# Designs tried in a protein design run: designed miniproteins, single chains. Part 96

Each design is a single chain, and the fold is of that chain. pLDDT is the mean over its residues in the fold that is shown.

## One batch from the design tools (miniprotein)

Design m3547
Fold by ESMFold2-Fast:
Structure m3547 (fold): chain A 66 residues (1-66)
Amino acid sequence: MEEERKELLEKRPEIEEALADPSASENTKKLAQKALEIIDKPKEDFEKAKKEFEEELKKEREKLAA
C-alpha cells in the first residue's frame, strides 16, 4: 500500500537518526536497519516485508520484556 510506504518514508529521518544515535541499543539499530531495507523495497514487496518487520518487532518486544 502506497500510503503505508509514504508513512515509512516520512519516518526515514527518525530511523536514520536512531541508527546514528550512539546511545541506541543494538536491538534499536537492528530494527532501524530492517525498516530502511523495507522502505527501499519495490511497492509490490513492501506489504510482505512490512508483515515480516512487524513479526520481528513482536519478537524483539518479547525479548526486551524477558
Scores: mean pLDDT 69

Design m3548
Fold by ESMFold2-Fast:
Structure m3548 (fold): chain A 72 residues (1-72)
Amino acid sequence: SEEELRRYAAELARARALQVARQLGQEIVSVEVLEDGNRIVAIVELADGRYLVVTLDGTEVEVEVLDERPEV
């Protein structure tokens, strides 16, 4: 059950990242999802060269748009 919950959280983070990219009207080049302890991070490369980062940390959702690839 814990493994299923972690997989579900990762898929949720990815879905949220894709939703935000669509709302920005940007084409997606790549999507990467990472598990970092209690955090799930989705990194989306946009066609205009920017990056979208969605972080799920417990009950908190953080969304950032960056001009360069984030440090991983």
Scores: mean pLDDT 78

Design m3549
Fold by ESMFold2-Fast:
Structure m3549 (fold): chain A 76 residues (1-76)
Amino acid sequence: SLEKEINLALADMYLALARSLMEKGQIDDAVRYAEKALELAKQVDENHPDVYRSLAEAYRLKGETEKAEEYEKKAK
């Protein structure tokens, strides 16, 4: 459906932005956009391991190790 296609494309765009923000050290913004990507991916009921992996990396960079490990587990 068009809605599913739009949500997946937007999720991929937010994920790319989150990765760019992590490279710049803007970790709080990176987490925010990765969470937006996850919300959109969940709306289409699809497993998106790349989003979980990016969230794990962002939370690890924030020092939130427990949250990072939970998202890393979901990425498998």
Scores: mean pLDDT 80

Design m3550
Fold by ESMFold2-Fast:
Structure m3550 (fold): chain A 66 residues (1-66)
Amino acid sequence: KEEEEKKKEIEERVKDLKETFGLSEEEAKRIKELLEKIYKEKPSDDEVDELLAKLFEEIEKEREKK
């Protein structure tokens, strides 16, 4: 049951990020896959936030170039 909640939380975050940053389906899929891997390891939110920040910075830079 905990995993189901994490799955939904991941989907909500991906959806929010896709809407906020205007991510493509490919970019959204990459973010979702990474979040799933991170959450499976059950790291602390602090570590997840740091990893996400770096990823979003890279994605944002790529998006601006397009």
Scores: mean pLDDT 70

Design m3551
Fold by ESMFold2-Fast:
Structure m3551 (fold): chain A 68 residues (1-68)
Amino acid sequence: SREEAERYAREAREALRKGDLDKATEYAKKALEADPRNREAQEVLAELAKRGHEEAKELVEELRARAP
């Protein structure tokens, strides 16, 4: 649901602030599973990719390939 995605996206943002890139990536992934169009989760994932997280980079490319 959108509400579930928003909750996971907030957890991802908090983990990112704490510098836990692995946890932030996992929560962002869960948020996008609940709502693939969740803007906050996509923004967190993009920031993780910029910081060099390999899984986040792969997920960002997947999202870009699916965007019309």
Scores: mean pLDDT 83

Design m3552
Fold by ESMFold2-Fast:
Structure m3552 (fold): chain A 60 residues (1-60)
Amino acid sequence: SKEELLKKAEEGLKKAEEALKQGDYATAASMAHEARKLAEEAGDEELKKRAEELYQKGLR
């Protein structure tokens, strides 16, 4: 369960990073926001911080 949440969070972060590279800020923010929630549920503070940073970049 926790491992599945972490895997989904990492996948979401990869998609958010890819969207940022392509200039798709809306998709990047959406994917990062979802990854942040998954990381928080899994209790991974470092992954949560990475997702928060990507979310902030996507809002720009």
Scores: mean pLDDT 83

Design m3553
Fold by ESMFold2-Fast:
Structure m3553 (fold): chain A 90 residues (1-90)
Amino acid sequence: SLEDELIEELEEAKKKEEELVKALEADPSVPEEVKKIAREMLKEINELIEKAIEAIKAGDFEKAREYLLKIKELREEKQQEIDDLLLKQK
């Protein structure tokens, strides 16, 4: 079903996010401030993904859309914070 397909896509996105943060954590050249932002982002994104999945399962597509928009905004915000820190470090 479309709902099952959307849920699988969100679960895959969650896995990809976890793998990206794990790679950052393992890199000794990445500043601790960047790792902290990545950990916070992962936690918040995972919570929003779980809420979006719950909303989809409940048939609340308006609420699911709100959570997906929050994930997009959060990713853009946290990525900008990381980029700014990395630019300062050169």
Scores: mean pLDDT 82

Design m3554
Fold by ESMFold2-Fast:
Structure m3554 (fold): chain A 100 residues (1-100)
Amino acid sequence: SLEENPDDVDALIQRALDAYSEGNYEEAAKLAEKAVELDPDNIFAQILLANVYRKLGDEKKAAEAEAKAYRVLSQAHREMGDEKNAERYEKLAEEYEKKA
């Protein structure tokens, strides 16, 4: 985003990281969930959300977020012509989808 606002994905990720660092995992989850809602293809938001859910003990939601992160990585690498890393991330996504 080119302008700062309350729904800026980058600002939400930074606030979620601050909450996570303070041990406020419930607040971190809410902020990261909002970031993912606004930009589902944001790999940093998906990874952060997975880590937050794991801290909360929600292994199913953590696996779902991690699978989505790997799907985004696989697509990005495929679009760049990096088939080896695209296939690797696709297999990781499938593994975490089975875990969820």
Scores: mean pLDDT 82

Design m3555
Fold by ESMFold2-Fast:
Structure m3555 (fold): chain A 63 residues (1-63)
Amino acid sequence: HMEELEDEVLEALIAMAYALLKRSDPDNKEKIIETLKKYLELAEKNGHKRAVEFAKEMIKEIE
């Protein structure tokens, strides 16, 4: 179950990040970064390696 949840979390993060980036709003950009950092911490604690890599890459791209 945990292995499959990793893919679901990754897909949700991708959808959210791209939806907010589409608006190009400075407020949305900061909100995306904050949300991704929160998910990164949760993903690391739970061992979701793919979610961790995705969050790190997206944060770096947005910053």
Scores: mean pLDDT 67

Design m3556
Fold by ESMFold2-Fast:
Structure m3556 (fold): chain A 55 residues (1-55)
Amino acid sequence: SMAELAEQKKEEAQRLGVRGVVLRDKELLERAAELLYSVGDFEAADNLRKVAESL
């Protein structure tokens, strides 16, 4: 279902976001933010972009 796909994308974004912070990898953080934007989680996406900009 679409709800299950959105949840899977959020979980993938969480994994990429955590890895991006640990590895200080801006590309991983940006990819995580793009996934969150695609499921409508704009606040979480903006927060990840702020983290990427601070690196």
Scores: mean pLDDT 86

Design m3557
Fold by ESMFold2-Fast:
Structure m3557 (fold): chain A 65 residues (1-65)
Amino acid sequence: MKVSEYLKKIAEELDKITDPEKQLELGRKLMENFEKARTYVNKLRAEKKLSQEEIDELEVKILKE
């Protein structure tokens, strides 16, 4: 799954949440996962051991967890 496809799905799920507190909490968790994914992905790119496709798959996995 592409990062853009995952983000679209999460945006649709956020729009379904009528409770502002739950929407903020989900947004906060997503932001933390983004920072973790970007840090990890940048380290892997610097090591030049993985292809761009493998890096994209790992980024999506981190965003989901």
Scores: mean pLDDT 71

Design m3558
Fold by ESMFold2-Fast:
Structure m3558 (fold): chain A 83 residues (1-83)
Amino acid sequence: MSEEEIRIEAVKLFNKYDTDGDGTLSKEEFKKAVKELAKKYGINPSDETIEKYFEKYDTDGDGTLSREEFIEAVIDLIKELQK
């Protein structure tokens, strides 16, 4: 599957889980979004793996991911596990 297809799905999931419209996702919303996307691609990441990617892209340590940080984290995670 192409990176472009993953990016499109990541944008849809961000909009779905950004329920307050604040432009960020919490760690819990990130985990839910990643699990939904991973299921679509037949991937089963552990909670530890998902949390590691959240921490990697939460560069400001504020406990949330912006839209762009979320998209890049999801692309990186799916590409690493898609083999």
Scores: mean pLDDT 78

Design m3559
Fold by ESMFold2-Fast:
Structure m3559 (fold): chain A 67 residues (1-67)
Amino acid sequence: EEAQKYLDEGKKALANSDPEKAVKYFEKAIELDPNLAEAYRLLAFAYSVLGQEDKAKEYIEKAEKIE
């Protein structure tokens, strides 16, 4: 699954302490599968690590509406 591939790459980027790269991968995952709640939660986490609280909140709200 294409979305899952990008989700996994984003998780690897987070493990390598690269939250900006993780954001790009998670954005691609949700472009391919807009109902992938896990991608929105991980994107929110990555934005939180980057200090972008408004974006983090936006993506958490998106994830909650999918669930």
Scores: mean pLDDT 83

Design m3560
Fold by ESMFold2-Fast:
Structure m3560 (fold): chain A 68 residues (1-68)
Amino acid sequence: MLSPEERYQQALQEAKKIIDDGAKKGLSEQEMRDLLHAYAQRLRDEGMPAELVRKVYLEALRYLDEVS
């Protein structure tokens, strides 16, 4: 079982990977936001605590704003 910190860092790296891959494919900011929303829903469905899902989602949106 991963610690909350390890799970957060792993999920955040996956979210940033979604953004990086989307940018390489020429996806719009809106399309990447939609992918992040879907990823956050998947994390919640997998039983990640809502607080950690929110932290991943907000940090990923901040990263998206920096690279867009």
Scores: mean pLDDT 83

Design m3561
Fold by ESMFold2-Fast:
Structure m3561 (fold): chain A 79 residues (1-79)
Amino acid sequence: MSLEELEALVERRAEEMAAFMRSLGVSEETIEKWREAARLALEAERARRAGDLERAERLAAEAERLLREVGEAVRAAAA
């Protein structure tokens, strides 16, 4: 998969998930954290493909932190 194809796929899936989360009553703050996590994950993949593994690891770690926060908020909203 090319980076362009991956970017388009990530953007489409992120917006599909955002719409789903909104339908569950999840806050816009949490949805924005989800979008930011998707952007950081894509930037990590760009860095990895460019051979900047240190930058890729830092961006991936930040994306994981945001995804953890989003997951906690979604679980709370679903309870």
Scores: mean pLDDT 83

Design m3562
Fold by ESMFold2-Fast:
Structure m3562 (fold): chain A 92 residues (1-92)
Amino acid sequence: SAEELIKKAHEYAGKAQEHLKKALELEEKGAPLEEVLEEYEKAAEYAKKALELLEEAGEEAVDKDSFESFRKSLEYIEKRVEELKEKIEEEE
């Protein structure tokens, strides 16, 4: 059902938030860029899964603001992944 898809999407969104928080904490502590990248990549993976499930549930079951919020969050995380990969390559 759409309700089950939405519930599963929120569970994946929760996992994305946990990894995002860990990435931010690692950045504050000056942890190795590779460790920060790993956490942002996990956050991106879970955020993508959440968005895919919301898209499967459909526009009639999910409000536009929720879709926009999830898309913007994913875009932010993906941009951070790209920036960190570039920075790591510059250090090699």
Scores: mean pLDDT 83

Design m3563
Fold by ESMFold2-Fast:
Structure m3563 (fold): chain A 76 residues (1-76)
Amino acid sequence: MAEELRRRAAEAAERLPEEIRELVDRLAAALRAGRLEEAEALAREIERAIAALPVSEEERRYIAAAVQARVAELVA
């Protein structure tokens, strides 16, 4: 299950809406710069954007996992 979730999350990452991708890039930049208050605001904005997507709850979970993986990659 976890491996399948990662595989589907990777696929979802390639198809992330541009708006969410831009928010993720901004979040990663804020985290790298130590701007924690801005990072918290961006994280909430990303959560709202994902919640507003017209997708199933299962697909939304894959998108959330893809966002988390991308942020981790960009701040490493």
Scores: mean pLDDT 75

Design m3564
Fold by ESMFold2-Fast:
Structure m3564 (fold): chain A 99 residues (1-99)
Amino acid sequence: MSVEELIREGLELAVEAARLLESTGELDAEVQAAMLLMLVGIAKIELSRGNLRGAAESLLLAAEFLLRAAPSLPPEVAERVRELAERIRRLAEEALRLL
């Protein structure tokens, strides 16, 4: 797996998490989804400019943000959000390890 492939997979999972947050219909979760999409946008800009470290660091922030959001969500959604966050974190950490 290349560093770029790890980052791209992390971005896909972060977008999935944002859609899951939006699906709750709760205002706080929708605001959290918007903030997560902002971090995803930053990571995409960093990736497009060849700043792989910056993109991976933005994914780590996205994972941390999701883990903080999880306790306020319905239990079913919270568990899925934690799973996605842990996968994003592992992909970002692996990308940083390969740099």
Scores: mean pLDDT 87

Design m3565
Fold by ESMFold2-Fast:
Structure m3565 (fold): chain A 64 residues (1-64)
Amino acid sequence: SPEELGLRIRQLADERGLTVEELAEKAGLSPEDVEAIMRGEKELTDEQLERIAEALGVPVEELK
């Protein structure tokens, strides 16, 4: 679900010591979009999911 995906992204970012701002910069997204994604309030494109996975240093399968 979007809520579970958002929680997983937040957990991985915390484990890697990345702030919302840092994750947004690495993924080429706005901090507001990353916050909305982490809350499950914004749908992700496949490209955005790939960029977030790359920024977190995990394979996309880790987010599925």
Scores: mean pLDDT 82

Design m3566
Fold by ESMFold2-Fast:
Structure m3566 (fold): chain A 112 residues (1-112)
Amino acid sequence: GEKKKKAEEYAEKAVEYANEAARLAIAGAKDAAKGAGAAIAAIGAGASAWLAAKTQPDKEKAEAFAEGARRSAEAAAEAARAAAEDPELAERAAEYARKAGEYGVKAAEAAA
């Protein structure tokens, strides 16, 4: 149905933003391991967004995955800044991580 398609479109955007956040976090990191940590958190936000889209018609589960996406996005932003050798790339990584979390919430709302 239309709700499922819209939820999946938001989840796809969340994954796109998560992948960009991961790429920028790795590029901006002084320590490759810390950059990888930020990237994993960003990917986690995208994964949670996709799960939110797939949990129709379970509103409670969709909301739980949206909260997971938001928390993973904030963790990714913090990890990117903590790992940063390049503050400009770290702030861009944080911005894309937050967009991934935002679209995860939109996916859950469309799924509900």
Scores: mean pLDDT 81

Design m3567
Fold by ESMFold2-Fast:
Structure m3567 (fold): chain A 86 residues (1-86)
Amino acid sequence: MKLVLTLRGLSPSQLTGEVLRAIGLELEGYDVEIKIEGDTLTITIGNASEELVQEYLDYAEELEKRGAKVTIEREGDLTTIEIEKP
């Protein structure tokens, strides 16, 4: 599966934490692309498992409960998650 995660409105410490998480996934054997533009981070995972996709869906739900704006699109093998922090 392909997962595209976009995180917007990140502080520098939050950006660092998310980048380190993405590097961890690359070290676990996932096909990870990272794009940073200001306070926005886009992570693309080309070979995501259903378990990894569900983990990020659960993470998005928790952030939404904490006041983040979350948009989720799922079309076939592609899951797109956009999260904007308050």
Scores: mean pLDDT 85

Design m3568
Fold by ESMFold2-Fast:
Parts: sequence; C-alpha cells; structure tokens
Structure m3568 (fold): chain A 75 residues (1-75)
Amino acid sequence: MLEEAIKLLEQAIKALEAGDIDSARRLLRQALILAHDNKEVTELLTQAIQALNAGDIDKAKEYTEQAIKKLKELL
C-alpha cells in the first residue's frame, strides 16, 4: 500500500510538471486514501491539494515531494 501511494505521488509530480492539474488532483486524492493511517503524510497531502485548489502549483509540488520523502522513510 505505501509503495502504491509513492507511485501515485510520483505520477502526480509528473502531472504537475506537465500542467495537467486535473490528473494531479485525482492522483493526490487517491494517494491520500491509501496513506490515511499516517497523520503526517495525510496533513502534507491535504496541504498539497489545498495549494493546488488555490492555483499554487509550486507549493503543491513541494508538499507532494515532502509526502513522498516521508513515505519512503516508512519503507
């Protein structure tokens, strides 16, 4: 499950870099569901989605990269 969440978030980063905001938002929400047991990751992904909804793509990417780093620490 954590490995799947990491893959979804890495795909979300690529979507953000390509300007595919709808795909990025969907992927972030899917990863949030998979990571629900980890409060720190859940908070980071919630902040990433909030930044994306506010149009702050750079901040959404930063929060997403922090979530990936935290998930990799759990493996």
Scores: mean pLDDT 85

Design m3569
Fold by ESMFold2-Fast:
Structure m3569 (fold): chain A 61 residues (1-61)
Amino acid sequence: SEEKIEKVLEEIKKWAEENPDATPAQLIARALEIADKYGLSEEEKLRVLGEVAQWWDEKVR
């Protein structure tokens, strides 16, 4: 659901801000762990990863 995706994105963004030295691989692994915690489907997980990648690209430009 959209609500679960939003919650996962908020948690991973907060985690990334608290862990500024995290590698992209660690960020992806954490995003997937949080998505599994909220019971996201495979399609919802792919959407989360896409939105995290877009957000991260904006932050490092």
Scores: mean pLDDT 80

Design m3570
Fold by ESMFold2-Fast:
Structure m3570 (fold): chain A 62 residues (1-62)
Amino acid sequence: SSPEVNQKLQELMQQALDASENGDLQKALELVQEALKLAQEANDQVGIRVTTNMIQELQKLL
């Protein structure tokens, strides 16, 4: 992926972590799902794996 896509992915993941720490698990899930879509569009296999795992962990907390 381009450096710009990687930066956007990191920003979305950081926002998701911040939302999770504030107890807003629904917002965190939305942000990670947005990051997953971006990773899929970029064909970023590492990003897809990381975001998929985070979605699974967040869903266990809901």
Scores: mean pLDDT 84

Design m3571
Fold by ESMFold2-Fast:
Structure m3571 (fold): chain A 88 residues (1-88)
Amino acid sequence: MEEEASREELQTGLLAALATAGERALSAAEIARLTGMSQATVSRLLRELEREGLVERRRVGRRTAYRITPAGRERARAGMAAIIARQA
């Protein structure tokens, strides 16, 4: 029911949000706010991306947060270029 957004586009948007945060770890709620995705969708995608080594899970105080890896940055760059090309 997430019409007009493929799994690849959702993953790219999430990774792009993390890439703009640099080395800062973001919670699922912060990523949901930045991307406009539901927190449930963000949490599901974060689990998949962590298994692929594209994000790393960190504990920040009493909260779980996620940071992008170098591999995740490369995936975000390629995916964003593809999305921009489709819109142009």
Scores: mean pLDDT 76

Design m3573
Fold by ESMFold2-Fast:
Formats: structure tokens, sequence, C-alpha cells
Structure m3573 (fold): chain A 59 residues (1-59)
């Protein structure tokens, strides 16, 4: 089970957020026929968006 410390690590784990963003970008990149550089750029954009969304949900 996830405890408070694990939730904090997930919320502040940049590696975890980057990995999730990369997975989404790889899926979309494959569907759109993007190359590796374009897919990596897309992953960076998703990471920035996810961090922004998280910052807006916290008080």
Amino acid sequence: SINEKELDLLENNEDGLREESRRVAEGIGKALGLDEEETERLAEMFYDIEKWVISRLKP
C-alpha cells in the first residue's frame, strides 16, 4: 500500500514524472511517425505540462 512518504516521493519524483511523460510521448510519437529527437522533445513538453498541472492542484 502507498503511504504518505511514498505519495510525496511520487509527487516530487522528477524521474517518475519524466518516465510517464516519455511513455505517453513514445505512444503518440509512434502513432504520428516522429523520430527519436521529436519524441524526446514531446516527452519534455508533457513533463512540463504534468508538473504545471500538479502545481495547480496543490494549495
Scores: mean pLDDT 72

Design m3574
Fold by ESMFold2-Fast:
Structure m3574 (fold): chain A 55 residues (1-55)
Amino acid sequence: SMEEKLEEAVKKLKEARKNGDFSTALRALREQYGVEFVQKVMDKILEEIKKKLKE
């Protein structure tokens, strides 16, 4: 499902950020799934950060 793909993409981007490959991973996701998909992935990451700031 699209939700499963979003969750997997979030995980991949987090891992890529730790390894310094964030921009490469973002580009790959954009080319594979499109700009709109990447926006949704970024929204999920931002929402998670907001929750951590409240906790």
Scores: mean pLDDT 79

Design m3575
Fold by ESMFold2-Fast:
Structure m3575 (fold): chain A 55 residues (1-55)
Amino acid sequence: SAAQQARVAELIARIARASPEELQRLIQELVANADTFSEAQLDELRTAAQAQVDA
């Protein structure tokens, strides 16, 4: 849905701006709420988180 796509985009923006400690908390929250996202959305969020860790 458009609302879910907007939520994913907002989470990606939050991940990109996160400190290392904030990133760890965001990853924990995403894992805890994984069932609320589609497989494609989870892959997009995982890719964004990994890029931030690798930066």
Scores: mean pLDDT 79

Design m3576
Fold by ESMFold2-Fast:
Structure m3576 (fold): chain A 87 residues (1-87)
Amino acid sequence: STKELLKELIEEIEKILNDESLSDAEKVARSIALMLETASKLPEGEVKDFVESLLAEVERARLEGASPAEILELIKKVREKLREYAE
């Protein structure tokens, strides 16, 4: 279900963020890849649009020259927004 996909996404992002063996750049790359994969599995509609809007926000920050550490702070906020949506 859509809510199960969101909960899985939140859980996996949390694991990535808490993995002390990964660099900030690796955490960013893995989180983006996971969000892209989840968006591809979501049906057309409000939830897919929401995930894609968050991906667009991350892409904008990257194009504006944000560091991996700055993008990670953005990904932490994305995780919180996803939690609020999934409940």
Scores: mean pLDDT 85

Design m3577
Fold by ESMFold2-Fast:
Structure m3577 (fold): chain A 61 residues (1-61)
Amino acid sequence: SKAEEARKVAETAIRLAEQSDDKTRRSLAEALRKKAKEAEEQGDLETARVLREAAEEIERL
């Protein structure tokens, strides 16, 4: 499902962010927030939530 794919993308992005500089972390979080908004606009609220939560986790690093 799209939500399952999103979870794999989120997990990979978080792992990359943990090993990245501040600029890369901000870029990753921004990209995930954009994808979350697109998913929400398409009515895929679960995918949107997964991606938004991942962006918030990266922003807390």
Scores: mean pLDDT 85

Design m3578
Fold by ESMFold2-Fast:
Structure m3578 (fold): chain A 84 residues (1-84)
Amino acid sequence: SAAERAAEEAAKAATEDIKAGKVPVDKGTAAAIAAIGAAAGARLGLPAEEVATAARAAALAAREGGGEKAAEAAEAAARAAAAE
């Protein structure tokens, strides 16, 4: 699915940054967790654009130092889209 692939791409990018030592493991892991949350939203049948928005919000939150914020942002966006 396009939405699932968008979430997977975000997780893969986070993993590559961790391997390269460009991102602290905590922040990279948070981004991967957020991408997994977005993938769960895709499994619920959310449109690809909503999944991409959730992944983007999660990546931004992770960059600002909040792994928990990244996961919450992804989950909140996916849940809001699913509720509509």
Scores: mean pLDDT 56

Design m3579
Fold by ESMFold2-Fast:
Structure m3579 (fold): chain A 69 residues (1-69)
Amino acid sequence: AEAAAGARGTQAMNEVLEAKKRIEERKDIPFDELLENSDRVEYAALGILAWEEGDEERATQAFAKAEQL
């Protein structure tokens, strides 16, 4: 059970990290547009990026959208 939970956590984290890389590579798309048309994993990645940049408001919005999906 612990091993299975660990594997699931690793997969989810890898999906978020991959989405974060894709977002960082798509510099031509504004954050606000990504915030409107992203999947749950991308919203989580957007939240992490906004938090790292010190934008707590956008981080909160992105995480809230991720939780709704």
Scores: mean pLDDT 70

Design m3580
Fold by ESMFold2-Fast:
Structure m3580 (fold): chain A 71 residues (1-71)
Amino acid sequence: MEEEKKKKEEEELKKLLEEFGKKLAEWMYELEGGSEEARERAEKEGKQFAESWWQGLKNAEKLSKEIKEKK
């Protein structure tokens, strides 16, 4: 039961991070003056950032849970 709830929360969070990555890509695209090369780089970097942030959150969650369980 709790595992299923965590999977749904993870999917929702992943969607939010993906949406955040898209907005970051748009911001970076505008920041670099809107060239086609800037757009492609921003999209790639935005996706990589979202993935890295997601992995970071997963690692932080594991660490936080381990700390709480030890105390």
Scores: mean pLDDT 69

Design m3581
Fold by ESMFold2-Fast:
Structure m3581 (fold): chain A 62 residues (1-62)
Amino acid sequence: MIVYAEVKETENSFALEGEGFKVGDLLKVLEEVDENYWRVESLTTGKVGVVPKEHIEIVKVE
């Protein structure tokens, strides 16, 4: 199963801002790190990072 998500908010998120993610970036979810964070790959920049679940919306599951 492949999960795709979109960044909805980066303000007040050190993890998202620190990794260079931007609102509207399309992400591939690689792994759940814990209850609050996912490891993701940006399909717009190619960067891999750990990001908070609360600032990301699932847009597609396959």
Scores: mean pLDDT 74

Design m3582
Fold by ESMFold2-Fast:
Structure m3582 (fold): chain A 74 residues (1-74)
Amino acid sequence: SAEEYTAKGEEYLAQGKYDEAAEYYLKALEIDPNHKKALNGLKLVVLVYTDKLSEETLKKAKEFLTKLEQHKDP
């Protein structure tokens, strides 16, 4: 579920595994694009831990966030 992937993302974030954290937040958002906890986690990792992410993971995360902003329903 989106909740399980979000929890796993938070677990990896706590361990300093930023790429894995970002990937699990992305998996959660693939299931539920409106999952606020996963979205906030992904934004945190991208904005605060940018230098800790691989270029590939950062690209995927930024691409996803850009698409969400373009199609965000208020």
Scores: mean pLDDT 80

Design m3583
Fold by ESMFold2-Fast:
Structure m3583 (fold): chain A 67 residues (1-67)
Amino acid sequence: SAAEEQKKQEEIAAEQGMGYAETQGLTPLGATGELVDENTARVTVETSEGTITLEYDRKTQTFTVVG
């Protein structure tokens, strides 16, 4: 179903966001992904140094820090 596919894509975005945090030298503790549209996800990553918010472009596989 569309809801199952959305949840799967949000989980993938969260996992990728945690990986991104590790590349920035942060220790990820958890992440939550939310699809904004079919190509964009917003990911909130909890780290040992605080929470970061990322926008993930699924076409380019690129993260942008938004907060």
Scores: mean pLDDT 81

Design m3584
Fold by ESMFold2-Fast:
Structure m3584 (fold): chain A 88 residues (1-88)
Amino acid sequence: HMDEKLRELAEILDMPYDEVKAKIDERFAKLGLTDEQKEAYLDELVKRARDIYPILKGIKELKEKSTDPEEQAELDETIQRIKDSLLN
């Protein structure tokens, strides 16, 4: 079910479900996908999200260990860029 895949994406990316759903719905509208193609697209996104999860976790751990506010801000920006790249 597409809803379960959207929830898994939201959990992996640590984003609100509604925000992830809105971004994906916008992408589906732009691409003009059928329901079958939408499911395949989500399957590929979930697979990519799972592949990048260890990298996202590693960056979050680096941020937690950092005492430098500038470094923490740069790591947050990197996390956001990875999320944006996957969803857009």
Scores: mean pLDDT 83

